# Ledger of designs, part 89: designed miniproteins, single chains, continued (3)

Each design is a single chain, and the fold is of that chain. pLDDT is the mean over its residues in the fold that is shown.

## One batch from the design tools (miniprotein)

Design m11077
Fold by ESMFold2-Fast:
Structure m11077 (fold): chain A 91 residues (1-91)
Amino acid sequence: MLERFLEATRRFAERIRAAESEEELLAVVAEAEKELRELAEEIKAEKGVDDPAVQEAVREALRLLYEALLEAFRRLGADEADIAAVERTLA
């Protein structure tokens, strides 16, 4: 089941990178948190939380998600996204 967890993580990382707005990004992150948490609990129940393979898979998943989030924030932090954010605040 570790492969299924990593595949789900990669799928969410791609969706995070593809998000076109901050609202879409936050929605994808919320969905990822729910699904990946459920998969992680399933893996822990089967293999145990102290299994080195489980710990390594969780670290790899966090790395993939963190990299995708940084890319998305940099992309959405471009001038056009900043203008849209200011317009929403002033409206």
Scores: mean pLDDT 71

Design m11078
Fold by ESMFold2-Fast:
Structure m11078 (fold): chain A 90 residues (1-90)
Amino acid sequence: SKEEVLKRIDEITEEMKKLAPEYEKEIDEIRKELIDMLNDENLSEEELEEKLQKIQLKLNKIISKLDDDTALKLQKLASEMLTLVEDYKS
C-alpha cells in the first residue's frame, strides 16, 4: 500500500540521517521529492524514470563523500528506497 511505502521511506531516510547527519538537509529534500512522486497520480513512466535518475544522482553525490563502510550502508538503503518507489509506481 502507499501508506506502507511512505512509512518505509521515512524509516530508510531516518537511518540515512543517522549514518550521515551532515547530509540531513539533502536527505530530507530527497524524501520530500519521493513523497511528491508517490502522490502524483499523473506522473508518466518517462517522468518517473527521469525523476528517479535525478534522485539517484543526488544520492550518489552524498555517497561519494562518505567513508567506504558508511557509503556501502547508505548505497544499500538508497537502492531499497528507490526500488520501493519504482515497484509501487509500476
Scores: mean pLDDT 86

Design m11079
Fold by ESMFold2-Fast:
Structure m11079 (fold): chain A 92 residues (1-92)
Amino acid sequence: AAAEAAREREAFERQLARALEPTVPVIREFQANRDELTEELAALFRELGAAETWAEQAEQLRKMADLLERAGYDAAAEGLRAAADLFAEKAK
């Protein structure tokens, strides 16, 4: 039912928010300190917004995690990988 789908969506969004909690301070730091990495992340966020399937969103989140890991933001990268796994589960 539509109400059940809405409840599942709310539960998913809550799980996603918890998985992404370690990324919040890092994203705020990028917004405050605006470097070249922020432009690459902005491009990946636009691709994420254009993604039409759970599988495509999971792939984009993994690309963002790889970028953050290369920049030394391991905790944020781990959070994005956890979020990607949640999106991949929805793609089943």
Scores: mean pLDDT 70

Design m11080
Fold by ESMFold2-Fast:
Order: C-alpha cells, then sequence, then structure tokens
Structure m11080 (fold): chain A 75 residues (1-75)
C-alpha cells in the first residue's frame, strides 16, 4: 500500500473532476471520489488537519449529487 501514489491518484481525480465540472453545474462524481480518498489518505498518514479541506469538498459535492451512496462506496 503506497500512500504517496494513492495521494497522487486522488489529486489527479480532483483535477479531472474540476475540469469536467462547468461553472454553475453539479460537481462531477470524480471530484467527490478524489476528495474523499484524499481525506482518508491524510487520516491514514496521521495528518487529520490536512484531511479537513478535502473532507469538506467531498461533503459539499455529495450534497448535490444524484447518487451519493454510489460515490461513498467508490471512495
Amino acid sequence: FDLEKEREEALELIRRGRELTPRGARPHPLLAVGSGRLAKIYELEGRPEDAIVPRMGFLDALAVLDDPEAVVAAT
């Protein structure tokens, strides 16, 4: 289990999700999944303070998604 690689992949998902989310549109599910994974990775690294911002981003995205349970399962 490579936390550095997992973090890099989570950041790439966030980047792609932002690119796929037009201004004023619902956030793309990739943004939610990437943010949720990044928050878990920071918690596993013993860095709970760094997990706060990605966790908030994950929750904000879930609030407007049509299937939040599927996104949570993918995270």
Scores: mean pLDDT 73

Design m11081
Fold by ESMFold2-Fast:
Structure m11081 (fold): chain A 92 residues (1-92)
Amino acid sequence: MEEIRKVVSLYTAAALRIMLASVEESIKILVDFAKEMGLEVEVRQLGEGVYEVTVTNKETGEVLTRTLRTVDDIIKFLNELTDRLLKELESK
């Protein structure tokens, strides 16, 4: 499936960029990835260095909210989003 290749390609680009980025830049990279995948994204700053990110998949109705504090948290959420997108594509 071409869709799987698109997800993997965008994931790889995002992950590599996040490895070299600050937390704030990593949030922006995550948002850009999610938007390129057709997801809606809302970001709310809860405090210094603490971000709440809500991602909505309009096709499935799925809503995921995560509190992100570190680059590792952002990578874990990127991985979770990618896994869910791949499972959706494999189920079709």
Scores: mean pLDDT 81

Design m11082
Fold by ESMFold2-Fast:
Structure m11082 (fold): chain A 65 residues (1-65)
Amino acid sequence: MADSYRGFLVQTGEALAEYAEKVDQRVAELAREGVELARKGPEYLPEAERLLTEATRGLSDLEQR
């Protein structure tokens, strides 16, 4: 309510990138790219969400190992 969905994606992506940097550089790069797209504007939100989802999946796969 006080925050926009775009702000939520930026915050979530930044946190994901911070964790991913300690585990895998490629996953961190995907998360950072998603954050940059979310910051650019609402027209990029679907692609930002897709990149953040892919980064989350990559991180989850690494956690299983």
Scores: mean pLDDT 74

Design m11083
Fold by ESMFold2-Fast:
Structure m11083 (fold): chain A 63 residues (1-63)
Amino acid sequence: SAAEEMAKRLEKLAPRYAEGLKKVYGDEPTVTVEAVDDETVKITVTTSKLTLTSTVDATKAKV
């Protein structure tokens, strides 16, 4: 599915995302990527103080 392909690509890039987010949040966050259905990817960013969740429509994302 589009979501599974996007999730695989995002997981491969997750270490680079974590380094970028560390500059914003002051500590290295844990980034998790999950395909919740065939079209939707859920990205969860966990820091020492906050958990942030975003959903992405894999059919509309430019990769």
Scores: mean pLDDT 73

Design m11084
Fold by ESMFold2-Fast:
Structure m11084 (fold): chain A 69 residues (1-69)
Amino acid sequence: SREEAIEIIKEYLIEKARAEGLPISDEQIERAVNEAASFLSDQTILEQAQRFKEEREKERKEKLEEELK
């Protein structure tokens, strides 16, 4: 659903921001995503969430391959 897709986008961006050490709070990211979502179609939001899920899976596989060295 749109709501589930928005949550996926929020989680991915929060995780990325923490990994990069960006001086931005989780609440600021959540507000920014909610505001951006109000201007985007459901299809665009679902496609973006799917894209982030695929990137996360790719990063997980690359890390697993590195551990097998």
Scores: mean pLDDT 77

Design m11085
Fold by ESMFold2-Fast:
Structure m11085 (fold): chain A 74 residues (1-74)
Amino acid sequence: MRLQDLPDSQKQQLKEQLQQQKAQEVATLEKNSDPATYKRLKALIDKSVELTIQVIEGKITPEEAVKEMQAFAA
């Protein structure tokens, strides 16, 4: 099943779950990383979650999200 093909209620739940997982990852990263590494990896996590939400909302394709993430990480 494609993410963008989910019912709106499931899309909302999935977005909430992604935000919760992001918060946990960021908190772990903050505790276990130096400030420079934390800043860099947090930016990558934030961008990845933003692109995933756009795919869920049907604003971009998964392929476009991958390309955007690769360009951002370069």
Scores: mean pLDDT 79

Design m11086
Fold by ESMFold2-Fast:
Structure m11086 (fold): chain A 97 residues (1-97)
Amino acid sequence: SQQVQQNYVIGFQNLLNGNYSSARQHFTQAGMSRQTILDLEIEDGITLIHQAITGRIPSDAQRQAIYDQYRSQILAAQNQDQFVQIYRQALQDLLTL
């Protein structure tokens, strides 16, 4: 439903900005499994560690640009697996900034 995709978008934006509690709430409202939410939080945490070690820490503007780039794809996601694939692509792009 439109409500599910809207919760994916809000969850995505909050996860990218480190707002884990808000991201978790919205993903839960989208019907995402607790294991999938945990896996996304772990992948985000690993990405932050990688960025800290490499010194390639994205700015707020760079995170916003990634959000803007992937927003339409997330709104078209029909299930959590499609969302996860889109999110992982966004994380790869973020790591290469």
Scores: mean pLDDT 86

Design m11087
Fold by ESMFold2-Fast:
Structure m11087 (fold): chain A 81 residues (1-81)
Amino acid sequence: MTREQLIEEARRHFEKAAELSGELGEEVRRLGEAAVQAVRDGDVDAAGRHVQRAYELAKKAKSFEAVEEVSRAGAYLNAAA
C-alpha cells in the first residue's frame, strides 16, 4: 500500500469508530482527523497522542467495536509514519 492509501484506510477506520461512539463520536472524529494531519506533517509523536486519546474516548463510549476500529486506524497510521 502507498502512504496515502494507508492514511485513507486510517481515516475510514476513525470515521467508523466515530459512528460507533454515540455521543462521543464527534470528539473521536476530531481526534482521528488530528492524528491523520499529524502524520502528514511528520509529527508521529502527536499522531500517537491523538490515537491514544481517541482510544480512551471509544472505551468511555463502551463500544468494543469502536475501540477495535481506533486500534486498526492506529495500526494503519503507524505503517504510514
Scores: mean pLDDT 87

Design m11088
Fold by ESMFold2-Fast:
Structure m11088 (fold): chain A 89 residues (1-89)
Amino acid sequence: SPLEQIDKILEELRKKNREVIEKAKTMSKEEQEKLRKEWFEYLKKVSAEIKALVDELEAQGDVRTAVLALMRLLAEESEGYVELQKILN
């Protein structure tokens, strides 16, 4: 179902956030810049996939679940952004 796919994508995003943060702590500035670019491209793909699944939920009439899925995506992206900003300092 779209909801199960969203749950899996968000869990994978959370795991990837932790991996990226831990890796960045021991990287050179050049490696961190490459990691930042790869991470940004990954976030764009995740956002696009979640939005497509949200559209499917809305088409099925499950507007509440669609809104909650978008809020969950924003929360995960915000956490990743905050942690990445700490590495840049």
Scores: mean pLDDT 78

Design m11089
Fold by ESMFold2-Fast:
Structure m11089 (fold): chain A 68 residues (1-68)
Amino acid sequence: AVGKVVSESGLEYTLTFTGTTATSKSSEKSDKLSLKETGVGISGTLTRTGDKVTLTAGGKTLTGTVLS
């Protein structure tokens, strides 16, 4: 499935979910991240909890909200 999310910095991403909701784990290091220059083609670990999404890529973490 495909979802859109907005980071804490207001940057919008389109994320693709493969299979069911990715995971229930949020114990990864969460650093506030502004990915304005790295938003396109980001690859990494995606975790979803409810309507909240955490994307960890390149050792950095982006947290946002799933959009319809």
Scores: mean pLDDT 46

Design m11090
Fold by ESMFold2-Fast:
Structure m11090 (fold): chain A 83 residues (1-83)
Amino acid sequence: QAAADAVRQAFLDTQKKMEEEINKARKEAEDLANQVAALDPSKAPEVRKQMEEEVNKKGLELSRKGLEDRQAAIDAAQAAVAA
């Protein structure tokens, strides 16, 4: 059944895209933390902890949004078929 296969593939593709976005955000946060630490070494541990917490929060938000967006797309497709 092509529709079911397409939904499964879209789920896998969405997972990969979210993982890539999370990895990009983590790298950007690490680069910022390193830059701040270079300017003020005394704040290095604090800045790294804050950046790590923000990346974790953003990762959870992206995962939730991705699942919500995916479910909304599935619901919309099902509603269109039901009409």
Scores: mean pLDDT 72

Design m11091
Fold by ESMFold2-Fast:
Structure m11091 (fold): chain A 74 residues (1-74)
Amino acid sequence: SEVDTLLAVARETAAYADANPDASPEEVALWFWDRLAAAFPDLPPAWVAEAREAARTDPEAARTLLESFRAAAA
C-alpha cells in the first residue's frame, strides 16, 4: 500500500540520519525526497522539485519533517 511504502521510506530516512550524524536536517530532507520520488515514480516532477526547494530554503520545515520521520520509525 502507499502508506506501507511511505513508512518504509520514513524508516530508511531515519536510518540514514542515524548513520550520517553530520548531515543537516535539510540534507536528510533532500535525501528523503529523492527516495520518495524513486518509490513513487508517478509523482509530478514539479511537485517533487518544489518540495526539495522548500526543504533547502526552510530549515524549520526540514527539522519538523525529520522529527516526524523519527516518530514514524519508532
Scores: mean pLDDT 75

Design m11092
Fold by ESMFold2-Fast:
Structure m11092 (fold): chain A 68 residues (1-68)
Amino acid sequence: SMEELLAEAEKILEEAKSNKLSGKEWMEYVLKLGEIQQEALAAGDEETVARIREIGSELEKILKEQQA
């Protein structure tokens, strides 16, 4: 369900906030977030798309911080 996919995206964000991730983990999480965004777009779920974009922006900030 879309609720399960959104929960998975939120879990990715919490993992990134709580742990320093490897390059492989970052790649897998970014790909997964992209898959969830595509499913939300296909479903016409604009609210979920907006939330996924917010999560992506936060992940980009965390990635830059972890690579510094």
Scores: mean pLDDT 84

Design m11093
Fold by ESMFold2-Fast:
Order: C-alpha cells, then structure tokens, then sequence
Structure m11093 (fold): chain A 105 residues (1-105)
C-alpha cells in the first residue's frame, strides 16, 4: 500500500458511504483504483458496514503507517499533502468520481 493508493481508497470509502454502493462494487473499485488485494478490500468493506466510514479510513491509515514504519499522524499529513499538491492523484480522484456515480443506482 502506497500513500497515493491510500488517498484513492479513502475517497472510495467516503463516496461508497455517501452513495450507498453495494459491497461488490466497493471491493471492485478498491482493487481497480486503489490497488488493494481482495482480502484487504473485503476487510475495508466489512469495517465500513459494521463500524462506519471513519473506522474503515482509520484501518487504511493504520495499515499504511505500519508498512512505512511511521506514525498515523505522519500518514494523515502526507495524505493531506497529496490531495493538495499531487496532480496525478487529483486526476485519479476525478476519474474515480465518474466511476462512483456510474456504480450508484
């Protein structure tokens, strides 16, 4: 999991919650756009349904923090920086918005 993939995964979680997307579509989007494996994507969806979108987001942040050997605060700061400064991430989010709306009923 990279910081860029975590940004995309967080956006999918928030969009899925807002639009009421079915679990199979959320898993597909997490795998296709965020590059998560099936097991991780399924775990994110389980947390989203059981504990809500903030719990799913916290899991993504913890997984990235553990992989990078940094604090969760450091990961949150890097996510904020990528959202503000990284044009490739911004383009991926714009494309993801189209996919999220298309997946919604």
Amino acid sequence: LTPEQAVIAIHIVRGAAALGLPDEEVIRLLQKFAGLDEETAERVVKLLREDGPEAAIDFIIRELAEKLGVSEETVRAEIDRLMKENIDVQIQIALLEIELVTAAK
Scores: mean pLDDT 83

Design m11094
Fold by ESMFold2-Fast:
Structure m11094 (fold): chain A 78 residues (1-78)
Amino acid sequence: MKSTEEDIKKVAEKLIKELEEEKKKLEKEGKDKKFIELIEAMIEMVKEALETKKYSEYFKELEEKYSEIGKEYEEYVK
């Protein structure tokens, strides 16, 4: 099994890549600088989460809530 830390790192790296690609699109389209700055701020927040390594607790909570919702839905529809 993958460690939770490695899984979260991969998800965070993918998110950073997607945000960087979106930033490039906005720059090409001549979009408002404030949107570019917002995306840069989001990239920095994700990088800070990786640096502090507390992201694993946040993602565990999200994964747990997702699992709970999925189970409730399955119980409701069966």
Scores: mean pLDDT 64

Design m11095
Fold by ESMFold2-Fast:
Structure m11095 (fold): chain A 91 residues (1-91)
Amino acid sequence: SAVKELEEAEKEALERARAGEPVREVLRELSERYVEIAKKNGLYDEEEAKKYAELAVKVAEENGLTEPETLETARLMGEGGAAAEAVLKAA
């Protein structure tokens, strides 16, 4: 199920972070996996994901985060959050 795929992705991300992988890269890849899982299951809403991404970037900017890589991470985390929420709501 899509929910089990999310749980497996989360467990893998947590294990990678505990093993000392850079947290930013782990979070970016986890966010991309959430989007992929939602798309594969026909649950991805591009407009909703865009709104989540835009809000995440705005929050980062308002907190003084201006580095392009940090803002791109915020954007991807917003998209991934929307995707994960869509999967969980459909379950």
Scores: mean pLDDT 87

Design m11096
Fold by ESMFold2-Fast:
Structure m11096 (fold): chain A 96 residues (1-96)
Amino acid sequence: MITGVRLEGKIRIKSFETRIDPEVGRYTVLDIEAEEPGKLVIHTDEPAVAVLVDKEGNILSVAEGEGEVTIDIPEPGEYRVYIAPKERLEALLAKL
C-alpha cells in the first residue's frame, strides 16, 4: 500500500484517512488544497491506482503505477485523491 507521499509545489494535505470497503478493500483518501499547480507523488509497495476528483465530485484523472503513482494538479483548488490497489480500480470508480 502507501509507503510515502511527496508533494511538488504549494500543496497541503488537509486530511489523510484509510477506509475499508467490502468491494474495494483497504484504500486511502487524501483531501488536498493546492495554492499553485504541482504534483502529488505517491509511493506504494504494490501496483496502485490514484483517482483525482475535484470539489464538485468530477473525476479529473486516473493514474496508475507500480512503486510510484504521479498525479498532476493542474490549477489551484481543493481536490480529493482516492488511492487503491490497481485490481480494485473498477470497484473504486463504482463508489465515486
Scores: mean pLDDT 82

Design m11097
Fold by ESMFold2-Fast:
Structure m11097 (fold): chain A 59 residues (1-59)
Amino acid sequence: SDADYAQGLKDLQLGERYEQEGNNDQATQYYELAAEHFRRSGRDQMAEVARQKAEQVRS
């Protein structure tokens, strides 16, 4: 849905902000939320990118 897509973009931006601040735990959570919202909106490629960002920050 458009709402899921919009929320995914917001969560992705928050994840990037927390990553820049060195808050990897919150960055991981927001990247995972972004991936879920992108998946719900049918944007599987964007969901995979967000999931990959979560894994990189977690590691």
Scores: mean pLDDT 88

Design m11098
Fold by ESMFold2-Fast:
Structure m11098 (fold): chain A 85 residues (1-85)
Amino acid sequence: SKQAYIEALQFTQELLDEIKARLAELRAQGKSISDIMAELDRLLDEARERIRKKSDELGLSDEQRLSLEYQFVSSVQDFLLTPPP
């Protein structure tokens, strides 16, 4: 149970890194800010579905899954909404 939750946390960190890399790729391709934000919405929906499937595969409880989803959303919000110093 604890090991499964840790594995799920590592998986969510991998998804966060994937999102960051994809946003960098879109900027390198010359996408507008509006297009990048639209793609981010799609990436977040895909990431939530992948977290759901991974939680199911690992046999996480509903409480563990909700905690994992909140942690992931918080991490994404911190990345997007923390202003530069």
Scores: mean pLDDT 79

Design m11099
Fold by ESMFold2-Fast:
Structure m11099 (fold): chain A 102 residues (1-102)
Amino acid sequence: MTEEQLRELARDLIPEVKEAFRRAQEFSEKYGPEASEEALTRDIVRVAKKGIEKAVKEYGLSEEDASMLVAATIRAARKLGPDAPIDELVEAALEEYRKLKS
């Protein structure tokens, strides 16, 4: 798989990851950090499962590589926050993915 294909897939996954983190911020503001973390955990599990299925089916990754890339996008979102531009999140996700593969 090329770096260009990894970048394309990360760009495709990131909007749903951003939405999960934005929703968690909103819940934290209204209901406190415990409710926010519970909501984020539920949404992240859902997003991760969907992202892995998409990576395997549409991009031909192994489940292992798909899981690593999805984990990398989640790590990037946690590191930079949900308001970071998509392009910055894509580059951060690729950096995290390279760390997981090394």
Scores: mean pLDDT 78

Design m11100
Fold by ESMFold2-Fast:
Structure m11100 (fold): chain A 109 residues (1-109)
Amino acid sequence: SIAKEIIDLMAEEAEEGKGFVETIAAVARFVASHIPDPLEADIVESLLRMMATLRVPAETIANLLKKVLGLDEESYELVKKAFEILEEGERNKEDPEEVAERLRELREE
């Protein structure tokens, strides 16, 4: 599942102590690598990075991924919850290992 691969990437970035913007930048590169058209890939990567920098809500970022990757409802809900965990973790200054653990627990659902 591409959704589970995204969550695995987010958990790895979070465990390394990377913030929300840096983690979404890694996700943006991963998502772009799955888009066959190079121009569309570049636009989507840039848009995701901009959305993270502008602190656009986690739900809005997840909705863009749903459309771009053609996620089903179950995959969309998983990705949305993962972004919400990252956003909450940064807002609350949670321990990187705790944020990574929450993401890994979500992945197994």
Scores: mean pLDDT 86

Design m11101
Fold by ESMFold2-Fast:
Structure m11101 (fold): chain A 82 residues (1-82)
Amino acid sequence: GDTDEISKQIAFLYSLVTGKETSTNDKISAKEFIDMFKVLFGESAAEKVRKLLEKKGYTTDDNLTLKDFADIVSELIKEMNE
């Protein structure tokens, strides 16, 4: 579904930023993900991701899979297209 496609895209974008091959099951901190998103999409987009993480009860120190972050990005995209 959309989440699986977004998950693969997030892994691909993370591999571009880090220069390492990554999988959708790799865990990174919410801070590392937000920092990556800021580099790729700018400060405003990163702030929206940060707010969604906070709304779901996550902190910047929480380690989540790239698939978990893709679920959050999918939710953000749905909100933007409504």
Scores: mean pLDDT 75

Design m11102
Fold by ESMFold2-Fast:
Structure m11102 (fold): chain A 91 residues (1-91)
Amino acid sequence: SEKAKLYEQAVKAAETALRYLDEDLRGAVNAMRVAYDIAEKADPELAELFREALELVEKSVQTGGKYRDEAKAAIQRVLEAARKKLEELKS
């Protein structure tokens, strides 16, 4: 139950990062950092995928959006993995 709640919070933060990626790169980084911190508390192995996505979002800020598409794809992969784990915990 507590682990499922942490997964839900990490998913919501990553979804927020995905929405901000097109409009507010700084907001996307902040949201993804929150998602990573929560994921690390829930599942250190899953947190590694969140860390990789965070690095691409940070790179997008540094390069004026050059890596935005790669960051978007990485966040989507992380969301797919986290949602699958959340469904397994609720089943």
Scores: mean pLDDT 84

Design m11103
Fold by ESMFold2-Fast:
Structure m11103 (fold): chain A 91 residues (1-91)
Amino acid sequence: SVEKAVEAVRKAQEAREKGDFESAITALEEAIQALENSPYIDSKVRELLAEAQEHLAKMRASTGLARENHIADALFYVRHSVQLVKANEEV
């Protein structure tokens, strides 16, 4: 659900701000799963979620600043997906 995705994004942001990247990844994966299970996803949302998953995969293979940048990018794509799913639900 969108509500579950919003809560997961909030948890990911809080974990990232605390430097808890493992919890941030787990929360982002939860957000992606919640969005993928929404009946309001379209092809653009699917593309954004695929980009988020790609950045999470690269984050696991990265260290230091590159790792943090991939988390930030994944969070950006997931947040954009939430906004589009909300818009799709309204129409």
Scores: mean pLDDT 81

Design m11104
Fold by ESMFold2-Fast:
Structure m11104 (fold): chain A 132 residues (1-132)
Amino acid sequence: SNDKKVEEKYNEFLEHLKKFEEALKNKDYESALEHLKKAIEALKELAELTTPKHKDLLLKAAALLVLTVFENIKLSDEVASQLMSELDKLTEALKNNDLESARASLEKLLDLIESAVKEYVEKKKEEEKKLA
């Protein structure tokens, strides 16, 4: 059923999100970027499968990703504000069952997260090279 596929993609997302966080804490930046990419891919597939009855699960997944990024990565105030703004737009679109607007806001949110994490990783790699 579609419900089973939604649950499978949500669980795949959670697995890769956890591995992303563990890799960041271990300073395994290559593994962190690989698991972030897989978490984003699973979340995009979850969004495509999302019907009005699954909207709370999609919102929960997006919110967990944003919270994990805020907990583990130093963001500028501007990027943090943009992430919260897109999460608010996603939340409002889902409340209105506007799945097309929800997917558009999610895509912007995921692009911002990927860019912010890649910038953070590059700065950390540069800092480690100066100490070596």
Scores: mean pLDDT 89

Design m11105
Fold by ESMFold2-Fast:
Structure m11105 (fold): chain A 73 residues (1-73)
Amino acid sequence: MSLKEKALEAIEELIKLLEEHKKKHPEEAEMLDLLIERLKETKKRIENGEFSDEEIESIIEHVEELIKKLKEL
């Protein structure tokens, strides 16, 4: 799997987890929608080749950290 593919899969997983959390906690929906929008924008920028490999690795690390935190909730 390429770094780009790994990043896109990680972002997609995080978006799914945030959408599920939003359904259970509608009081947080506005904040979660802003985060989801930012993640979708980052996904598009990765797809357009706007990031270096080092930047993509950093994005993967941050996204995987957030996935861990959400799964612990």
Scores: mean pLDDT 83

Design m11106
Fold by ESMFold2-Fast:
Structure m11106 (fold): chain A 69 residues (1-69)
Amino acid sequence: GPMAEAEKAAKEVREAVEAGDYERAIEIVSRQAALGNSLAAKAAVDVLYEIDPELAERAERAAVRSVLA
């Protein structure tokens, strides 16, 4: 359900950042946004704002771009 997807996205984004895989963190957010999983996309972005606000802004721009494509 949407809550489980949000928890998974938040966890995967945290793991990607811990691994130094910033492109993966951005991809997770943009994929969730493109799928219409707004709760998961927000949960992932919220984690990024706690860790690296600049990376969070990059992820939000990628999410907007993926929805418009």
Scores: mean pLDDT 84

Design m11107
Fold by ESMFold2-Fast:
Structure m11107 (fold): chain A 62 residues (1-62)
Amino acid sequence: MTVEKHLEVPESVEEVLELAKRLEASIKDEKVEIEIEETEEGVLVVLKFEKSKAVLHIYAKK
């Protein structure tokens, strides 16, 4: 069990994917595009909503 400010990169990415699927299911007319970029700073997950044109940036450190 990691309690001390550990990086949640694997769990954060998995939780984001679960949330994206739930949001897509809840919003019948919406489609979510998921883009994952690996950088030296960590992992950047970008969620793009096609109809709303909303963009959510989620940063997870390595």
Scores: mean pLDDT 62

Design m11108
Fold by ESMFold2-Fast:
Structure m11108 (fold): chain A 110 residues (1-110)
Amino acid sequence: SKLEEVVKKAKESLKQAEDEKKKLQDKMDKQIQDLRDQGLQAQAQSPQKGQQLFGAEQRYREFSQAVIDHADTLLKLSREYIKKGEEGNIDEAEKGRDIADSLRNELQML
């Protein structure tokens, strides 16, 4: 019963972390599009200003991809620990929960 409860809470934490990743990804995708649109508009008036904004878009895309890759790595690790928890190891289930909760908090600060 205690193991089942810990595994359930770990899965809830994982889902919350997955939901926060999706929200952040949607926010980042919108910011990339906004930077792209601004770059196109600026380029029509100043090629130099357009190039500066396209450079900012590229750097933000690279940053956003690194954040999402980091989140995916930790979500995968959390799932692996939760699976070990389902196999009878309560400490592994708690570790999976801690990873998911830590990731959720990290993503909410971005």
Scores: mean pLDDT 91

Design m11109
Fold by ESMFold2-Fast:
Structure m11109 (fold): chain A 80 residues (1-80)
Amino acid sequence: SPIEELKKLKEEIMKAKTMEEIFKIAEEAIKILEKYDPETAKLLREVVEGIRAAKVSVEMAKEILTVVLDAAIARLEEQQ
């Protein structure tokens, strides 16, 4: 299910050690969300671009993206 896939990607973000790994995982989450929740996909893309522009730490990027993924998961769970 998209919910289980997003939960797996959240775990992968928490385990990531580099910004490159974080961005790769975030792109995978965006692709899933484009199919099931396009508005949240657009928001996540904007958040990723903000992270790139601000040059935040790996730790801060993980915190921001896990909060966004938690919100995306909760929204999809409410639709079921």
Scores: mean pLDDT 87

Design m11110
Fold by ESMFold2-Fast:
Structure m11110 (fold): chain A 62 residues (1-62)
Amino acid sequence: GPGNLEKNAEELTDMLVKRLREAKSERDRKFLAGQLRLSLGGSTPELYSKGMQRLEEALKEI
Protein backbone atom coordinates (compact mmCIF):
# COMPACT_ATOMS: atom_id res chain seq x y z
CA GLY A 1 0.00 0.00 0.00
CA PRO A 2 1.02 3.70 -0.04
CA GLY A 3 2.55 3.45 3.45
CA ASN A 4 4.95 0.72 2.29
CA LEU A 5 5.98 2.80 -0.74
CA GLU A 6 6.69 5.86 1.44
CA LYS A 7 8.64 3.78 4.00
CA ASN A 8 10.73 2.09 1.29
CA ALA A 9 11.45 5.44 -0.42
CA GLU A 10 12.49 7.02 2.91
CA GLU A 11 14.78 4.08 3.86
CA LEU A 12 16.38 4.11 0.39
CA THR A 13 16.88 7.90 0.57
CA ASP A 14 18.44 7.59 4.06
CA MET A 15 20.87 4.91 2.85
CA LEU A 16 21.93 6.70 -0.35
CA VAL A 17 22.24 10.13 1.35
CA LYS A 18 24.44 8.53 4.05
CA ARG A 19 26.67 6.94 1.38
CA LEU A 20 26.81 10.25 -0.52
CA ARG A 21 27.96 12.11 2.64
CA GLU A 22 30.68 9.44 3.17
CA ALA A 23 31.82 9.53 -0.49
CA LYS A 24 35.33 10.92 -1.07
CA SER A 25 35.12 11.66 -4.82
CA GLU A 26 32.80 13.86 -6.91
CA ARG A 27 32.34 10.89 -9.29
CA ASP A 28 30.98 8.69 -6.47
CA ARG A 29 28.68 11.52 -5.29
CA LYS A 30 27.31 11.97 -8.86
CA PHE A 31 26.78 8.20 -9.14
CA LEU A 32 24.89 8.01 -5.82
CA ALA A 33 22.81 11.11 -6.67
CA GLY A 34 21.92 9.46 -10.02
CA GLN A 35 20.95 6.22 -8.26
CA LEU A 36 18.59 8.12 -5.95
CA ARG A 37 16.99 9.99 -8.90
CA LEU A 38 16.50 6.73 -10.84
CA SER A 39 15.15 4.83 -7.80
CA LEU A 40 12.62 7.58 -6.91
CA GLY A 41 11.74 8.33 -10.56
CA GLY A 42 9.27 5.43 -10.52
CA SER A 43 7.59 6.67 -7.30
CA THR A 44 5.13 9.54 -6.70
CA PRO A 45 6.07 13.16 -7.56
CA GLU A 46 5.76 14.01 -3.83
CA LEU A 47 8.22 11.28 -2.76
CA TYR A 48 10.59 12.26 -5.59
CA SER A 49 10.48 15.96 -4.56
CA LYS A 50 11.12 15.08 -0.89
CA GLY A 51 14.07 12.87 -1.85
CA MET A 52 15.56 15.59 -4.09
CA GLN A 53 15.30 18.15 -1.25
CA ARG A 54 17.25 15.77 1.03
CA LEU A 55 19.84 15.23 -1.72
CA GLU A 56 20.30 19.02 -2.21
CA GLU A 57 20.66 19.48 1.57
CA ALA A 58 23.37 16.78 1.72
CA LEU A 59 25.25 18.26 -1.26
CA LYS A 60 25.33 21.71 0.46
CA GLU A 61 27.14 20.12 3.46
CA ILE A 62 30.00 18.71 1.34
Scores: mean pLDDT 78

